# Ledger of designs, part 85: designed miniproteins, single chains, continued (2)

Each design is a single chain, and the fold is of that chain. pLDDT is the mean over its residues in the fold that is shown.

## One batch from the design tools (miniprotein)

Design m6934
Fold by ESMFold2-Fast:
Structure m6934 (fold): chain A 91 residues (1-91)
Amino acid sequence: SRVEELWERILPALKRAYETASEAAKEEARRLFAEAIAAADAGDIERAVALATQAYQTLVRGSTLPEEEKARLVAELEEIARLALEALRAE
Protein backbone atom coordinates (compact mmCIF):
# COMPACT_ATOMS: atom_id res chain seq x y z
CA SER A 1 0.00 0.00 0.00
CA ARG A 2 1.04 3.63 -0.47
CA VAL A 3 0.80 4.21 3.30
CA GLU A 4 3.18 1.27 3.93
CA GLU A 5 5.62 2.56 1.26
CA LEU A 6 5.68 6.04 2.82
CA TRP A 7 6.19 4.66 6.35
CA GLU A 8 9.08 2.46 5.18
CA ARG A 9 10.63 5.50 3.45
CA ILE A 10 10.51 7.78 6.52
CA LEU A 11 11.24 5.18 9.26
CA PRO A 12 15.05 5.74 9.37
CA ALA A 13 14.57 9.51 9.81
CA LEU A 14 11.79 8.97 12.39
CA LYS A 15 14.14 6.70 14.37
CA ARG A 16 16.78 9.45 14.33
CA ALA A 17 14.13 11.96 15.43
CA TYR A 18 13.18 9.72 18.36
CA GLU A 19 16.84 9.15 19.34
CA THR A 20 17.59 12.90 19.36
CA ALA A 21 14.24 14.17 20.71
CA SER A 22 14.21 16.06 24.01
CA GLU A 23 12.78 14.30 27.08
CA ALA A 24 9.91 16.85 27.07
CA ALA A 25 9.08 15.96 23.45
CA LYS A 26 9.24 12.22 24.21
CA GLU A 27 6.94 12.68 27.25
CA GLU A 28 4.38 14.69 25.23
CA ALA A 29 4.54 12.12 22.39
CA ARG A 30 3.92 9.25 24.86
CA ARG A 31 0.85 11.13 26.17
CA LEU A 32 -0.46 11.63 22.61
CA PHE A 33 0.21 7.96 21.68
CA ALA A 34 -1.69 6.84 24.82
CA GLU A 35 -4.66 9.03 23.76
CA ALA A 36 -4.41 7.59 20.21
CA ILE A 37 -4.55 4.01 21.57
CA ALA A 38 -7.57 4.91 23.75
CA ALA A 39 -9.32 6.47 20.72
CA ALA A 40 -8.60 3.36 18.60
CA ASP A 41 -9.89 1.07 21.38
CA ALA A 42 -13.11 3.17 21.46
CA GLY A 43 -13.47 2.76 17.66
CA ASP A 44 -12.62 6.40 16.85
CA ILE A 45 -10.03 5.64 14.17
CA GLU A 46 -10.04 9.18 12.72
CA ARG A 47 -9.12 10.63 16.13
CA ALA A 48 -6.55 7.87 16.65
CA VAL A 49 -4.84 8.74 13.32
CA ALA A 50 -4.85 12.47 14.16
CA LEU A 51 -3.34 11.91 17.65
CA ALA A 52 -0.70 9.44 16.41
CA THR A 53 0.30 11.90 13.65
CA GLN A 54 0.59 14.70 16.24
CA ALA A 55 2.74 12.41 18.43
CA TYR A 56 5.20 11.69 15.60
CA GLN A 57 5.31 15.38 14.63
CA THR A 58 6.05 16.29 18.27
CA LEU A 59 9.07 13.94 18.23
CA VAL A 60 10.27 15.41 14.92
CA ARG A 61 9.92 19.04 16.09
CA GLY A 62 11.62 18.22 19.43
CA SER A 63 14.57 16.47 17.73
CA THR A 64 17.97 17.82 16.67
CA LEU A 65 17.37 17.03 12.97
CA PRO A 66 18.01 19.88 10.47
CA GLU A 67 15.02 22.24 10.05
CA GLU A 68 14.56 21.29 6.36
CA GLU A 69 14.45 17.59 7.31
CA LYS A 70 11.92 18.33 10.09
CA ALA A 71 9.69 20.23 7.61
CA ARG A 72 9.86 17.35 5.12
CA LEU A 73 9.04 14.71 7.77
CA VAL A 74 6.12 16.76 9.16
CA ALA A 75 4.73 17.08 5.60
CA GLU A 76 5.17 13.35 4.89
CA LEU A 77 3.47 12.44 8.20
CA GLU A 78 0.51 14.68 7.20
CA GLU A 79 0.36 12.90 3.80
CA ILE A 80 0.38 9.47 5.49
CA ALA A 81 -2.47 10.62 7.78
CA ARG A 82 -4.50 11.89 4.79
CA LEU A 83 -4.03 8.58 2.92
CA ALA A 84 -4.99 6.57 6.01
CA LEU A 85 -8.19 8.63 6.46
CA GLU A 86 -8.97 8.31 2.72
CA ALA A 87 -8.71 4.51 3.04
CA LEU A 88 -11.09 4.64 6.04
CA ARG A 89 -13.62 6.73 4.06
CA ALA A 90 -13.51 4.27 1.13
CA GLU A 91 -15.72 2.01 3.28
Scores: mean pLDDT 87

Design m6935
Fold by ESMFold2-Fast:
Structure m6935 (fold): chain A 92 residues (1-92)
Amino acid sequence: PSKEEITAEIIVALGRMVAGILVSMYRTGKISPEEAAELAVEAVRRLLELGRREGVEEAAVEAARAIVDAFEAAGLLEVAERVRRTLEELVA
């Protein structure tokens, strides 16, 4: 695999990991839905900055979508909607 392919896999894995951590923190009462939304939005911004810098923006978009999907699966629909809107604005 190329350096770009490895970087893409790492970025997608980071998105999935962030999603899992934030959902877990919410479920254990460590953060509110609003705090989860703020942290997820910041994670999406940083993932897209990293993806653009490394030439793997599509992997960063996939990572951000994994975050949206995880919040939807957790029933945090308003959080998922905020993250999706942020992603759409950043890739427009």
Scores: mean pLDDT 88

Design m6936
Fold by ESMFold2-Fast:
Structure m6936 (fold): chain A 84 residues (1-84)
Amino acid sequence: PTTLVEYGVRSRTTETRTVDNLTSTGPVFTSVVGDENPVDHQLEGVRVTSVRRDYTSTLLDTPPEQPKGQQTITTEVVARTVEV
């Protein structure tokens, strides 16, 4: 007999915020897709599937404001379902 173990996303939270006064020396675009070992350890938990940060450039030659960016974090709750 084979036990079926399924890991699935039970909830997803995506949060986007505008970050002012980025002091980065260039456009910052970071996408990190991680898996917090939900399968290998058979642990139910929270995994970060993506962390995205976008840099917004000004359309004007002389920016009256500081450069801005947006940070998006996607957090997923992984649950385990076992069927025999």
Scores: mean pLDDT 43

Design m6937
Fold by ESMFold2-Fast:
Structure m6937 (fold): chain A 82 residues (1-82)
Amino acid sequence: SPILENIRLIIEILPELSKYMRGLYLIVVSSEAAIAVRTRPEDFEELKKLLEELIEVLEKLDPKLAEAARKVLKELEEDYKK
């Protein structure tokens, strides 16, 4: 999935980004993840693993953004169960 590939690329570049840009890219990831769950629910398990990897990277870089990413994952799981 192009969306899953985009999210992985964003995770890889996060350490090189400014704090402001990390926040913006988390918004992008949140939007793309929501679209992926609605359009390709079969990709959910891989998407969840990518978001868990994103959270681990953010915990090292910005704990506040890591908390925001955990909320994104929780909302995504709730949307998938609908």
Scores: mean pLDDT 83

Design m6938
Fold by ESMFold2-Fast:
Structure m6938 (fold): chain A 94 residues (1-94)
Amino acid sequence: MEEVEEEKKELESLGKLPEEVIRTIAILRAIAAGKLTPEEARELLSKIPLFTEEEIEKLVRIIENRNDEDVEEFHELQERIQKRIEEELEKIKK
């Protein structure tokens, strides 16, 4: 929780992004940095409407196993989610 709040505060300083987008990016950064437990990640991700239950379970599994295959899958999932965020932001900027 505290680690996600620190990342969120840093992202908020970069500009006025929607709260849900800031929270999503902060959680993904905390996961990549190894700052979240599987339980914490599951709870936080389940509150974000941009994630499916399948994607949440996949991210939690990556945190639990922390092997090379899981890291590659994490980067692919992170890139897909980031693309969805960018598409939503482009709709707002128009």
Scores: mean pLDDT 65

Design m6939
Fold by ESMFold2-Fast:
Structure m6939 (fold): chain A 86 residues (1-86)
Amino acid sequence: SELEERFEKLKEILADLSLSDEERIEGLKELGLSEEQAEEIVKATKTLTPEELAELIGKLFGLSKEQIEELADLGLLVQELLEKKE
């Protein structure tokens, strides 16, 4: 479904460490977010816990609890990888 495709694309954008903040914002906007919402999510990746970020995104995209949990797990992995790369 379109919602499942949006979720897969969302995970791709959030997990791709090669993307700049501007590229992530553009990708999130293509998924139907406003520029302000996309910027807020990108900032939230630096300020919120993976769980808090997943809950925020879940509200914006209407994600299931299972998808929110999957996104939180992904966010934790991405956070660890970002800390190692600096």
Scores: mean pLDDT 78

Design m6940
Fold by ESMFold2-Fast:
Structure m6940 (fold): chain A 67 residues (1-67)
Amino acid sequence: AYQVKYSDADVADLPQVISKADAINRLIALGLPSREKAEEIINAFDFDKNGKISKAEFVFILKSLSD
């Protein structure tokens, strides 16, 4: 299982819309060990194929990875 650690400050500083590249880099910075796995996760949440995810979707990803 993958485990990331984040604080309320990490969430507060998130933009309302996050680019795919920024989201991948943020997951790696928060403890996800593999860029390839970060790309897989973010791609799975880019349902609209617009290269962006919402702050709410990113927070959901963080909660899922911190369980």
Scores: mean pLDDT 75

Design m6941
Fold by ESMFold2-Fast:
Structure m6941 (fold): chain A 81 residues (1-81)
Amino acid sequence: KPSVLESLERALAELEALRDTDPERARGLALGMAWEAQSHSDDPEVLALAREVVAALNAGAPVEEIVRLVRRLVETFRRRS
């Protein structure tokens, strides 16, 4: 059974593979990653980045910005978990 971090790292790889071919699915993966991080962390940096991902998605931010935010989210989760 993969850990939360392993799940997030796998989702990030999938998202990066899909960003140019299926940006809507990539956005859906980013939303799932934000909710998973929020559900499994009480760290204020992780929670702030997860909220920033959700806010960017709601604002219709470019997929490149979403990718940048979720990369930062995964890296912060790795450091804080």
Scores: mean pLDDT 84

Design m6942
Fold by ESMFold2-Fast:
Structure m6942 (fold): chain A 94 residues (1-94)
Amino acid sequence: SSAEKERERRRREMERDIELEEIAFEAFAHAAENPEEVRERAENADLEELKAMLRGIEIELSLEERRKNRDEEKIAKLRELREFLERRIRELEE
């Protein structure tokens, strides 16, 4: 393998890591606003993408639960989406 080929591999790995962080951020920022879109995206998502979505949801859920004026409807939606994604991840890991 040439040094150039290994550099391209590292670049692709870094680009994938950025993509997964973007997926996690979208779930963090918007999952509660449009839970149906999360379910729709999950249909075509691979295991890494599903885990990224789950991370984003778990972060927002944790932050919302710590707020003095908690949005209980938002918490309920995020918990339902967490359970949905956890189930789908389990199905793909088996």
Scores: mean pLDDT 87

Design m6943
Fold by ESMFold2-Fast:
Structure m6943 (fold): chain A 87 residues (1-87)
Amino acid sequence: KPSKEETIAAIEKGFALAKELVEQGDLEAAVTLVGVTVQELYDLGYVSEEVYKELMELVEQMRRETDPERVLALIEEIEKLLKEKLI
C-alpha cells in the first residue's frame, strides 16, 4: 500500500493532467481520467463507500457538463474530497 503522502502526490499529478486536458478541450479524456482514478482508489480501499458514491455522482455531473469552467470546478471539488477523505 502506498503511503498517504504518495497517494496524495499521485492524485495531484493526475488531477493536474485532467485540468490540462480540459484546457485543451478534451473533456471526454479529462472525465475518463478522473473517473478511472476514483474507481481505482475505491477498489484499493483508499475511500469509503459513502465517499465513493459522492465522488461518482460528481463524475457523472462532469460527463453531462459542456462548460469547461464548470468541469474545472467539479475536478477541484473531487480532488478536495479525495484529499480530505482518504483512508
Scores: mean pLDDT 83

Design m6944
Fold by ESMFold2-Fast:
Structure m6944 (fold): chain A 73 residues (1-73)
Amino acid sequence: SPELVERIRKLAKEALTSPDAEVYRLAAALYSMALSFDDPEFKELADRLLQEPTPEVIEEARKKIEEYQKKLN
């Protein structure tokens, strides 16, 4: 459906510009990493981020994802 594609594109654009949408993107990435690497630490961080999205927890999530992306090279 062209309407669904446009809706997804709009949500993706909002996720790039909204601090709240970034929380959902980071949490999704962390849950995906927990499944891929069988490491419960990623799941715990994702759960904490969704429950208390403080600037400190958001920064911790960003760094954790960045560190792991570098290790996958």
Scores: mean pLDDT 71

Design m6945
Fold by ESMFold2-Fast:
Structure m6945 (fold): chain A 116 residues (1-116)
Amino acid sequence: MSEEERLLEHIRKTLEAARRGDLEEAFRHAMEAARSAIKVAEKQGKKELALRLEIDLGLAHILRGVARLLDNDPELLRRATELLLEAVLRAGREIPSLPEEIIELAEEALRTVREL
């Protein structure tokens, strides 16, 4: 499966998890979507974008770790998930080879997560 196909699959799963109110699963799939977006950006020589996405991924991972230390703080986990979805949305807009559906799914997932 290509990294573009993995990105699309994981953003769909993020939206499905968010719709169920499963923020932990939404975070997990958003992490995998962001990792695939980084690999696509790197492969296309978009070094500045790849670096920005890696910073967002690292920050989201730190926020999840802090959330766990604070008895699974749902606000920090929500913010971590939002950061990952914003990163995926940025990748969808800046990488022309990515399916347009990624932008639509990331926007819907971000809206759904913010309402949790």
Scores: mean pLDDT 88

Design m6946
Fold by ESMFold2-Fast:
Structure m6946 (fold): chain A 72 residues (1-72)
Amino acid sequence: DVEEALKRLEEQIEKAKKSDDPLLRIQAEFMEAVLKGASAEEIRELLEKGKVSKEAIDRVLEDLEEVKKAKE
């Protein structure tokens, strides 16, 4: 069930946001931004602040475009 999977993901994001690990917080913010429909530009800036490599950022944005195309 997609709804159950989404709720589980939201719970994981909340736990990660409460972490003392700044990297885990950035990962949580990224997931939350994706769920809220943030733009590719906004996601890129967030990952750049997290010191994610440009190659990894480009791949993430490509995967998100694939998801958007599947949604039509």
Scores: mean pLDDT 72

Design m6947
Fold by ESMFold2-Fast:
Structure m6947 (fold): chain A 87 residues (1-87)
Amino acid sequence: SIGNANVAHALHVAAVSSQESEAKGYLEGAKVAGQNAVDSTDASSTQQNLALAEQLAEEAEKIDAEVGEKARAIVQAAAAQAKAKLA
């Protein structure tokens, strides 16, 4: 499904970006997953992409606290936008 394709894309972005910095890779993946959640039109795809974004932000935080904080802020903003859209 299109939701699964968006999840795969976020993971791919994280993997490619990790060539520069593993933490940066997770941050970029979290950005993509968060945006996918906001852009999703169904609750299931929104929930799946938010869960992925949170996981990627946690992985960034384990490597670099500052990058992790930036990733968490992006995920929190995306979650707020997605919740507002579903209300």
Scores: mean pLDDT 80

Design m6948
Fold by ESMFold2-Fast:
Structure m6948 (fold): chain A 67 residues (1-67)
Amino acid sequence: SKEKQEKAKELMRQGFSLAEAGKKLGLSARELAEVAKEMGIPVTAEQVKLAMQGKEEEALRLYLERL
């Protein structure tokens, strides 16, 4: 929901990762990718999906490879 997406943005401003915010709020990888796009954060839906599945190291690797 839009309300949860706004709360995710606040959590990320507090230092939580995109995946952590999503786990706390029950957001999908697609919704989290939309939040990241609105915040100008260079992440993909693929990276978010991997992080949500507990593959945080693989998600971080994809992030670093794209920077």
Scores: mean pLDDT 69

Design m6949
Fold by ESMFold2-Fast:
Structure m6949 (fold): chain A 88 residues (1-88)
Amino acid sequence: AKIKSIEVEATSETEVVVRIEATSQGLARVAALDIAEEMEKAGATRIDIEVGETSAVVTAYVPAEKLEKVLEAAKEAGKRLRERFGEA
């Protein structure tokens, strides 16, 4: 199983969305949970996760003062996941 893409975006001053594409639902779910945990550690107050057959969407709600820190945490987690499970 491989991760095809991880996209991290601030959709507002208090919302971060991570979109994950993978070759399996299991890997998409594991990646979503790992990124969610890192965003919670960085200051996200609520996280919603939707898992599809080959994709996942993680929506994190954050205090505005924590937005940059949560974005950085999500990007770093995504980078580690792509290094471990990314397409060669």
Scores: mean pLDDT 85

Design m6950
Fold by ESMFold2-Fast:
Structure m6950 (fold): chain A 137 residues (1-137)
Amino acid sequence: LINVAKKYLKEGDEEKAVFYLSLAIRYLIAQGKYDEAIKIAEEFLPYLSEEQKAFLYNEIGRAYLAKGEYDKAIEWYEKAIELNPDNWRAYYNLGLAYYKKGEKEKAIEWFEKAIQVAETIDPDLAKRIKEELEKLK
């Protein structure tokens, strides 16, 4: 996956490079290799446009969240939102980080923001997010 991401980056296809890189990072997170996932993501950041960096910032945030470093996860999700304010996933993940940190009121605020952003894209998507949040009770 990482070698495939490098190939697409060399060919100028940032979208495919980030797609395969995101798959590699998620696979490493699933294996508990959080520091390796973060290191690989950070190594690719200098070669990406601001729009593509937003996706990678979200994946770095997910690695810190899985590692239990909630404050660092929050910092990376906030950076993702700054680069792409329409990224409902970053708002949702920011809410999840605050929820795991025990800050329930702050979590609700960010979950509501995620639903608002999702609603402007697809009402069915917003409904699915609401259904997922019911499981976090």
Scores: mean pLDDT 83

Design m6951
Fold by ESMFold2-Fast:
Structure m6951 (fold): chain A 86 residues (1-86)
Amino acid sequence: PRERPVPEVKESVPLSENDRKLVLETVAAIIRAIGMLLDGKSKEEAVKLLDQRIAEIEELTKQGKVSKEVGDDSIALLERAKKEIE
């Protein structure tokens, strides 16, 4: 059976299309960094990839192309991935 959501006084939208793409691309960057380590690349090279992605997200957020909240959360995820790699 199909369940209906309860309407709210203010609609909360989960994620925009740009925000969803940002999250997916961020996860892909983390997977690529891990792949680099498995291929025998240095931790410094993996961290550089993550730093590059952080810079890209900061620019998208500054331009208003993605939400600041999703951008900040994605940067936090990349920072956490850097810590795990280091």
Scores: mean pLDDT 76

Design m6952
Fold by ESMFold2-Fast:
Structure m6952 (fold): chain A 89 residues (1-89)
Amino acid sequence: MKFEKVAEFETKEGKKVVLYATDNPYFSKEDIEEFVKLYEKLKKEGKYLFAAPREVVDTVIAEKTDETVEGVLEMAERQYEALKKILEK
């Protein structure tokens, strides 16, 4: 799968969220491993990664509010925890 950086947003608290577009809605085990490594690398830089199909990412970009940016940060954290859990089993 290809992960492509599309946008970067900042929450009211100064936390940075980065949006990556995927070319496939299905994550293989290999894709999950690449995602987890990328998430952890970006987190060390103070950035939270959310990855979704391009159409989903484009929709999020089209409607940017403080509330939606905070929601995306929460989704980024939940996505990481869910995918990491799959790799641990």
Scores: mean pLDDT 78

Design m6953
Fold by ESMFold2-Fast:
Structure m6953 (fold): chain A 56 residues (1-56)
Amino acid sequence: MKEAEEKAIENAIKNPSLFSIRALIGDRYAEEIARVETPEEARELFKKAIDDLYKK
């Protein structure tokens, strides 16, 4: 089972930084965030979301 990975992602989302991004852009990236199994993929997603919002 991937419970360990799911828990790692949940902990990352609980982090203030990542939680803030999820709260703002989670509506768009919620499905992708849920599919993420590794913290590295989660970082890539929220960085992409930041670039899309802040750069534009």
Scores: mean pLDDT 57

Design m6954
Fold by ESMFold2-Fast:
Structure m6954 (fold): chain A 62 residues (1-62)
Amino acid sequence: MKLLLRDPKGDSEALEKAAVEIATRHGAKVERLSETEALVETDDLEAAREIAEKYGLELEEL
């Protein structure tokens, strides 16, 4: 499934850490769209939600 990962605080470091963790732990495909947004393609929505919450990011299902 495709998910939009967004940093509401404008802290790109949190987004980078979350993107790396999603990609490395779950084999998800992550595409950086901007400094504050990334597209995540994964079959593990639960893991993506947990990582987003850990880094204070918003997650939207597409």
Scores: mean pLDDT 79

Design m6955
Fold by ESMFold2-Fast:
Structure m6955 (fold): chain A 83 residues (1-83)
Amino acid sequence: KVEELKKKIVELAEKAGNKKLAIAARNIADAIEEAYKDNPDAAAKLLEVAYKVLEEGLKAGLSTEEIIEKLIEALVEEKEKIE
């Protein structure tokens, strides 16, 4: 599930033609997997949040910088709930 979510996140950014966003999204997904390697359910929840934020940001026509900022903010909020 974690690998599937990581793949979907990267594919979403690549389909938008945005290589910088795809690289950032991959790095964020890898960091989540590593930080939560002992809790894959928490990793999956964070990745699902990341996917939704990315999808909504792309649909709304946000810039790469705006999407990255929203991703970081949403992940920090979700991390607080998991803790």
Scores: mean pLDDT 79

Design m6956
Fold by ESMFold2-Fast:
Structure m6956 (fold): chain A 99 residues (1-99)
Amino acid sequence: MELELERNREKAERTFEALEFLARSAAGAARRRGWSVEEATQALTDLMASSGLDKEIYELVEKGMRELLERGIEELERRDPEVGRIARGAVERLLQRLS
C-alpha cells in the first residue's frame, strides 16, 4: 500500500514534467513556424499520443489524481499562459475521449 502511494506520486510528478516539456516544445515550434494556438494544441496532442503520455494521464485520472493534474495545469497557466493554454486544450481533448 505505501509503495503504491509513492509510485503514484513519482508517476504524477514525471507525468507533469513530461506534459510541461512537450507543451513548451509545441509552443516553441508554434512561435517559430507561425502556428495558431489550435495548431500548437494539436501538435501537443499528437506528441502525447506518440510518447504514451496520454495513457499515463488516463491512469492518473482513474486513480483519482484528477485534482493534482488540474492543479499542475493551473500552476503552468500562471507561469506561462500560452504554454498552459496549450496543455489544458490537449488534456481536455484527451479526457473527452474517456467520457
Scores: mean pLDDT 79

Design m6957
Fold by ESMFold2-Fast:
Structure m6957 (fold): chain A 97 residues (1-97)
Amino acid sequence: HMTPLELIQRINDAVEKNDREGLLELVREALKSDDPYLLEQAASAILKYFKQNKKLTDEEIELAREVIEKLREKYPDDPEFQARVDRLEKLIEEQKK
């Protein structure tokens, strides 16, 4: 069990080290949280990883979409988070073949 701050740090480290397995595990851990900042960081990390590797699987993109959907469902009345989620979703769409 990790604190949100510790989890965010480990997510960022996994992206920097190009550790796909670690990143996916940490994102799945973040999905158990209702912290919008942690969920947003997890979605951003997946997109950064995709930009670095150019070969993200549909499964990995679906995991990113799950994080985005959770933010939409839990924080629908926060226009700033919703606008940011819309931008993240557009980036996924632009990079999917």
Scores: mean pLDDT 73

Design m6958
Fold by ESMFold2-Fast:
Structure m6958 (fold): chain A 76 residues (1-76)
Amino acid sequence: SPEERARQLLREYREEMLSKIEDPELAKRYQEAMDEFLKQPREKQAALIENYVTFLEMVHGEPAPELLQELLRTLR
């Protein structure tokens, strides 16, 4: 289902992000932010991911990671 796919993609993105964070304090803040994100309604989760994708593309001048783009499509 789309909901199961969204949960799988979100888990994969979380695990990938955590694997790249070397600072334990930053990793803790990321986990706390993710827990807060997961408390949000689905529509707000989609909007937050869309804003983050847009921000990353504006800052780096290249497409956001495909995992984030697939997550956004699945949450919609």
Scores: mean pLDDT 76

Design m6959
Fold by ESMFold2-Fast:
Structure m6959 (fold): chain A 68 residues (1-68)
Amino acid sequence: GIDQAVDELVAAVKAGDDEAARQAHERLEDLLGSLPLDQAVEEARRAGAYLDASLSDAERQRLLDVIG
């Protein structure tokens, strides 16, 4: 589910695997898009907080560069 997709995204960014990071991000967006709006907003907020806690500034910048 969403937690697994976020974990895959963190792992891909830390490994420097831009392709895996794109795929994990697309999967996360698809999963969030399948939820009712209220749940999607809450899950996106939790995912964002986890990414902030799990990624360094350089890793976060790499993720932003990869996803556009």
Scores: mean pLDDT 85

Design m6960
Fold by ESMFold2-Fast:
Structure m6960 (fold): chain A 88 residues (1-88)
Amino acid sequence: MIAPEQREEIGRKIVLGEPLSEEQRRLVEEEFRRREEEREEFIERRVREIEQELNRELSEEEREQLRERVRLAADIADELLRAAVEAA
């Protein structure tokens, strides 16, 4: 994972429109790879959280639909974050 100090520096550069160094870009790509590898666990955790918020059990069909929506939302969020990094 990206160290807190390194994450702070990357964030600062993005806000100021400064280009990321090669090592900073590598760290960001490693983070995206980690998120990709942990994607299924993230989706299952989020589905459980939403099910708990709804305070009812979901049918198998509802749970499958929710998984797909969570997956799409996560993919969109990662794409937006990647675009923000590239724009810096």
Scores: mean pLDDT 74

Design m6961
Fold by ESMFold2-Fast:
Structure m6961 (fold): chain A 61 residues (1-61)
Amino acid sequence: MTLLDEAQAKVDSLSVEELEEFIKNNTTTPGGGAYIEGADEAQRKELLRKTVLSLLLNEAY
């Protein structure tokens, strides 16, 4: 089983709103995850996906 594949599938299944809620619910403890508010829709979605994926993998920081 591939942890990365499962994490990516989960991230891909979430909407922008769900990704944002996941970050809020799982970053009560500072983990260095951040995103820019007001970015273009596509850029915001990619940033949210990156942040959630990083949180799921707990890689680097």
Scores: mean pLDDT 63

Design m6962
Fold by ESMFold2-Fast:
Structure m6962 (fold): chain A 64 residues (1-64)
Amino acid sequence: MKITAVLHVDVRGLSAEETEARVAEARARLAEVGPKLLAAAKAMYPDEDVELVLEVVLVDGETY
């Protein structure tokens, strides 16, 4: 079972430097809580092969 948790970071109107700082803080927090969230998910679904994907998505238009 794959569970994806997406953190939306609103960077509209921010400079590149402000955006980088905000994303860095978000990533640092996810790195701290990610293993705890995965452990909790595995405890809730013990018979599942549980994988937790944590992603930071910038709210400033997603275009390739």
Scores: mean pLDDT 74

Design m6963
Fold by ESMFold2-Fast:
Order: C-alpha cells, then structure tokens, then sequence
Structure m6963 (fold): chain A 85 residues (1-85)
C-alpha cells in the first residue's frame, strides 16, 4: 500500500513535469523527462521496499530539477510527502 502511494506520487510528478515542458514549448525538456520516467519505471519494477522506491525517486527528483529548475519546490514537496507516508 505505501509502495503504491509512492508510485502514484512519482507518476504525478512526471506528469506535471511533462505538462510544464509542453506548456513552455520545451521539446528538449519534454524528451529528457520522458527518458527519465522510463528509467524510473524500470528501476521501480526491481524495488521491493518503500525505502528503495523513495531512494529511486529522490535520484529522479535531482535529475528533474536540473531539467526544470522552476519546478524544484514542487518536486521537493512531493518527495517530502513520500517521506511522510
């Protein structure tokens, strides 16, 4: 149940990032976010504990803030929400 909640929050973060890139017309950022989401989904499929999923998303959030720095507070808020589950 905690794993499913963390996964849904991670999916929401990637969806928000893709929408932001699309709204800005930033095709390079959109492609990078999609590639990062694919890597996240692959690593997530191997994770067996909430702690492993959280660490995977923490690394993904670091990459997301490099692609879309203006959304960093949102990514940090999602990560904090995951940590409090």
Amino acid sequence: EKIDKIKKLGEAAFTAAQVAALSRGDREALDKVRELQKKFDEEYSKAKTPEEVLEIFRKAAEELRKILPSLQPGFDAILKTMEEL
Scores: mean pLDDT 82

Design m6964
Fold by ESMFold2-Fast:
Structure m6964 (fold): chain A 73 residues (1-73)
Amino acid sequence: MKTVTVYIPGMVTDEDFSLVTEIVQSLYPDAVVRRNEFFREVFDITVPEDADVDKLLEELQKHFPDVRVVSVK
């Protein structure tokens, strides 16, 4: 598995976290989304190693135009 870390400005509530999780799991049902412990607008998305990061980013950008990839590990 690989972890895609994204920054989504303004997404700080638990409802926002649920929405991000729903969108990610619509593409990858087994994906795990975690909010960063120190920065509420930063999310760690764990997806299969063969998952297309560009496709994930494109889908997130449809809902959150200012989303940015911070790292892929």
Scores: mean pLDDT 82

Design m6965
Fold by ESMFold2-Fast:
Structure m6965 (fold): chain A 99 residues (1-99)
Amino acid sequence: GALAARRAEAERRMAELADQVTKLQSEIDKYREEAEKIRKLADELAQKNPELGEKYRSLADKIEKELNEKITELQKKADSLVGEMDRLAEEARRAEAAA
């Protein structure tokens, strides 16, 4: 009855949180790839035009900073959701121990 319904609800919520974490991690990975591509492009452009090298690297630094700030925000959201998953897992363990 009530215990089975509570378990089913916890499992569904856990699956929803896991899906959200997976989507956030996918976005983080895309921003990391973009940062790496920007760094590589700036290095290549600096090699071709040494006189503009500082400008290319300065622009890459600014873009990488913005991407890293975005990654940090997404990571904090993912960490918060993982914390909620940990709490649900602990509540489930306590419920099983009490049964």
Scores: mean pLDDT 84

Design m6966
Fold by ESMFold2-Fast:
Structure m6966 (fold): chain A 66 residues (1-66)
Amino acid sequence: GPAKPSREELIDMLADNARARTPQNLAIARKIAERLKTEYGMDDETIRAELLARGVSEEAVDEVLA
């Protein structure tokens, strides 16, 4: 099939969805976070650090990782 999204592309998509702060975007963000954990072996601490580095608020990160 076509090339899979890279780790960085998934993190950028996750950050964009986390910033939107809607229930639909939160559901998408949680699905992307699960993909980062399963496909790239990222833990919650690493995902948190990457989102905070991209300007996502701590509150939004907590909602994604809840």
Scores: mean pLDDT 84

Design m6967
Fold by ESMFold2-Fast:
Structure m6967 (fold): chain A 107 residues (1-107)
Amino acid sequence: LKKEIEKLIKESDRLSKEDPYLGYLKGTQSLELGKRVPDVEVDSMMHHSKMSYSYSKGLLDTSQKVLQITSGTKLGDDQAKKLEDQAKKAKKQGDDLESKARKLLDS
């Protein structure tokens, strides 16, 4: 299980370079398994925090592109807002995971 989690973290990091969403998805898998393995729990949390920030940035970049392409349309404005809201949730998840990981390291 530990080796599988380490492999998922490595694969998540590699995929994030091509697509932040794929990195985030594999990071989620490593985090879920990491909860069961104390030796890699903190590593999986820190990694998924990084993936959550990357995904958040990707969503914000997409929101900005939507606004540029669809400038002045209600559909474009509504879509951009949804992407920004998703980005805020991803950033908060990253912040929460980093905070939890730091507390575990200090305990």
Scores: mean pLDDT 84

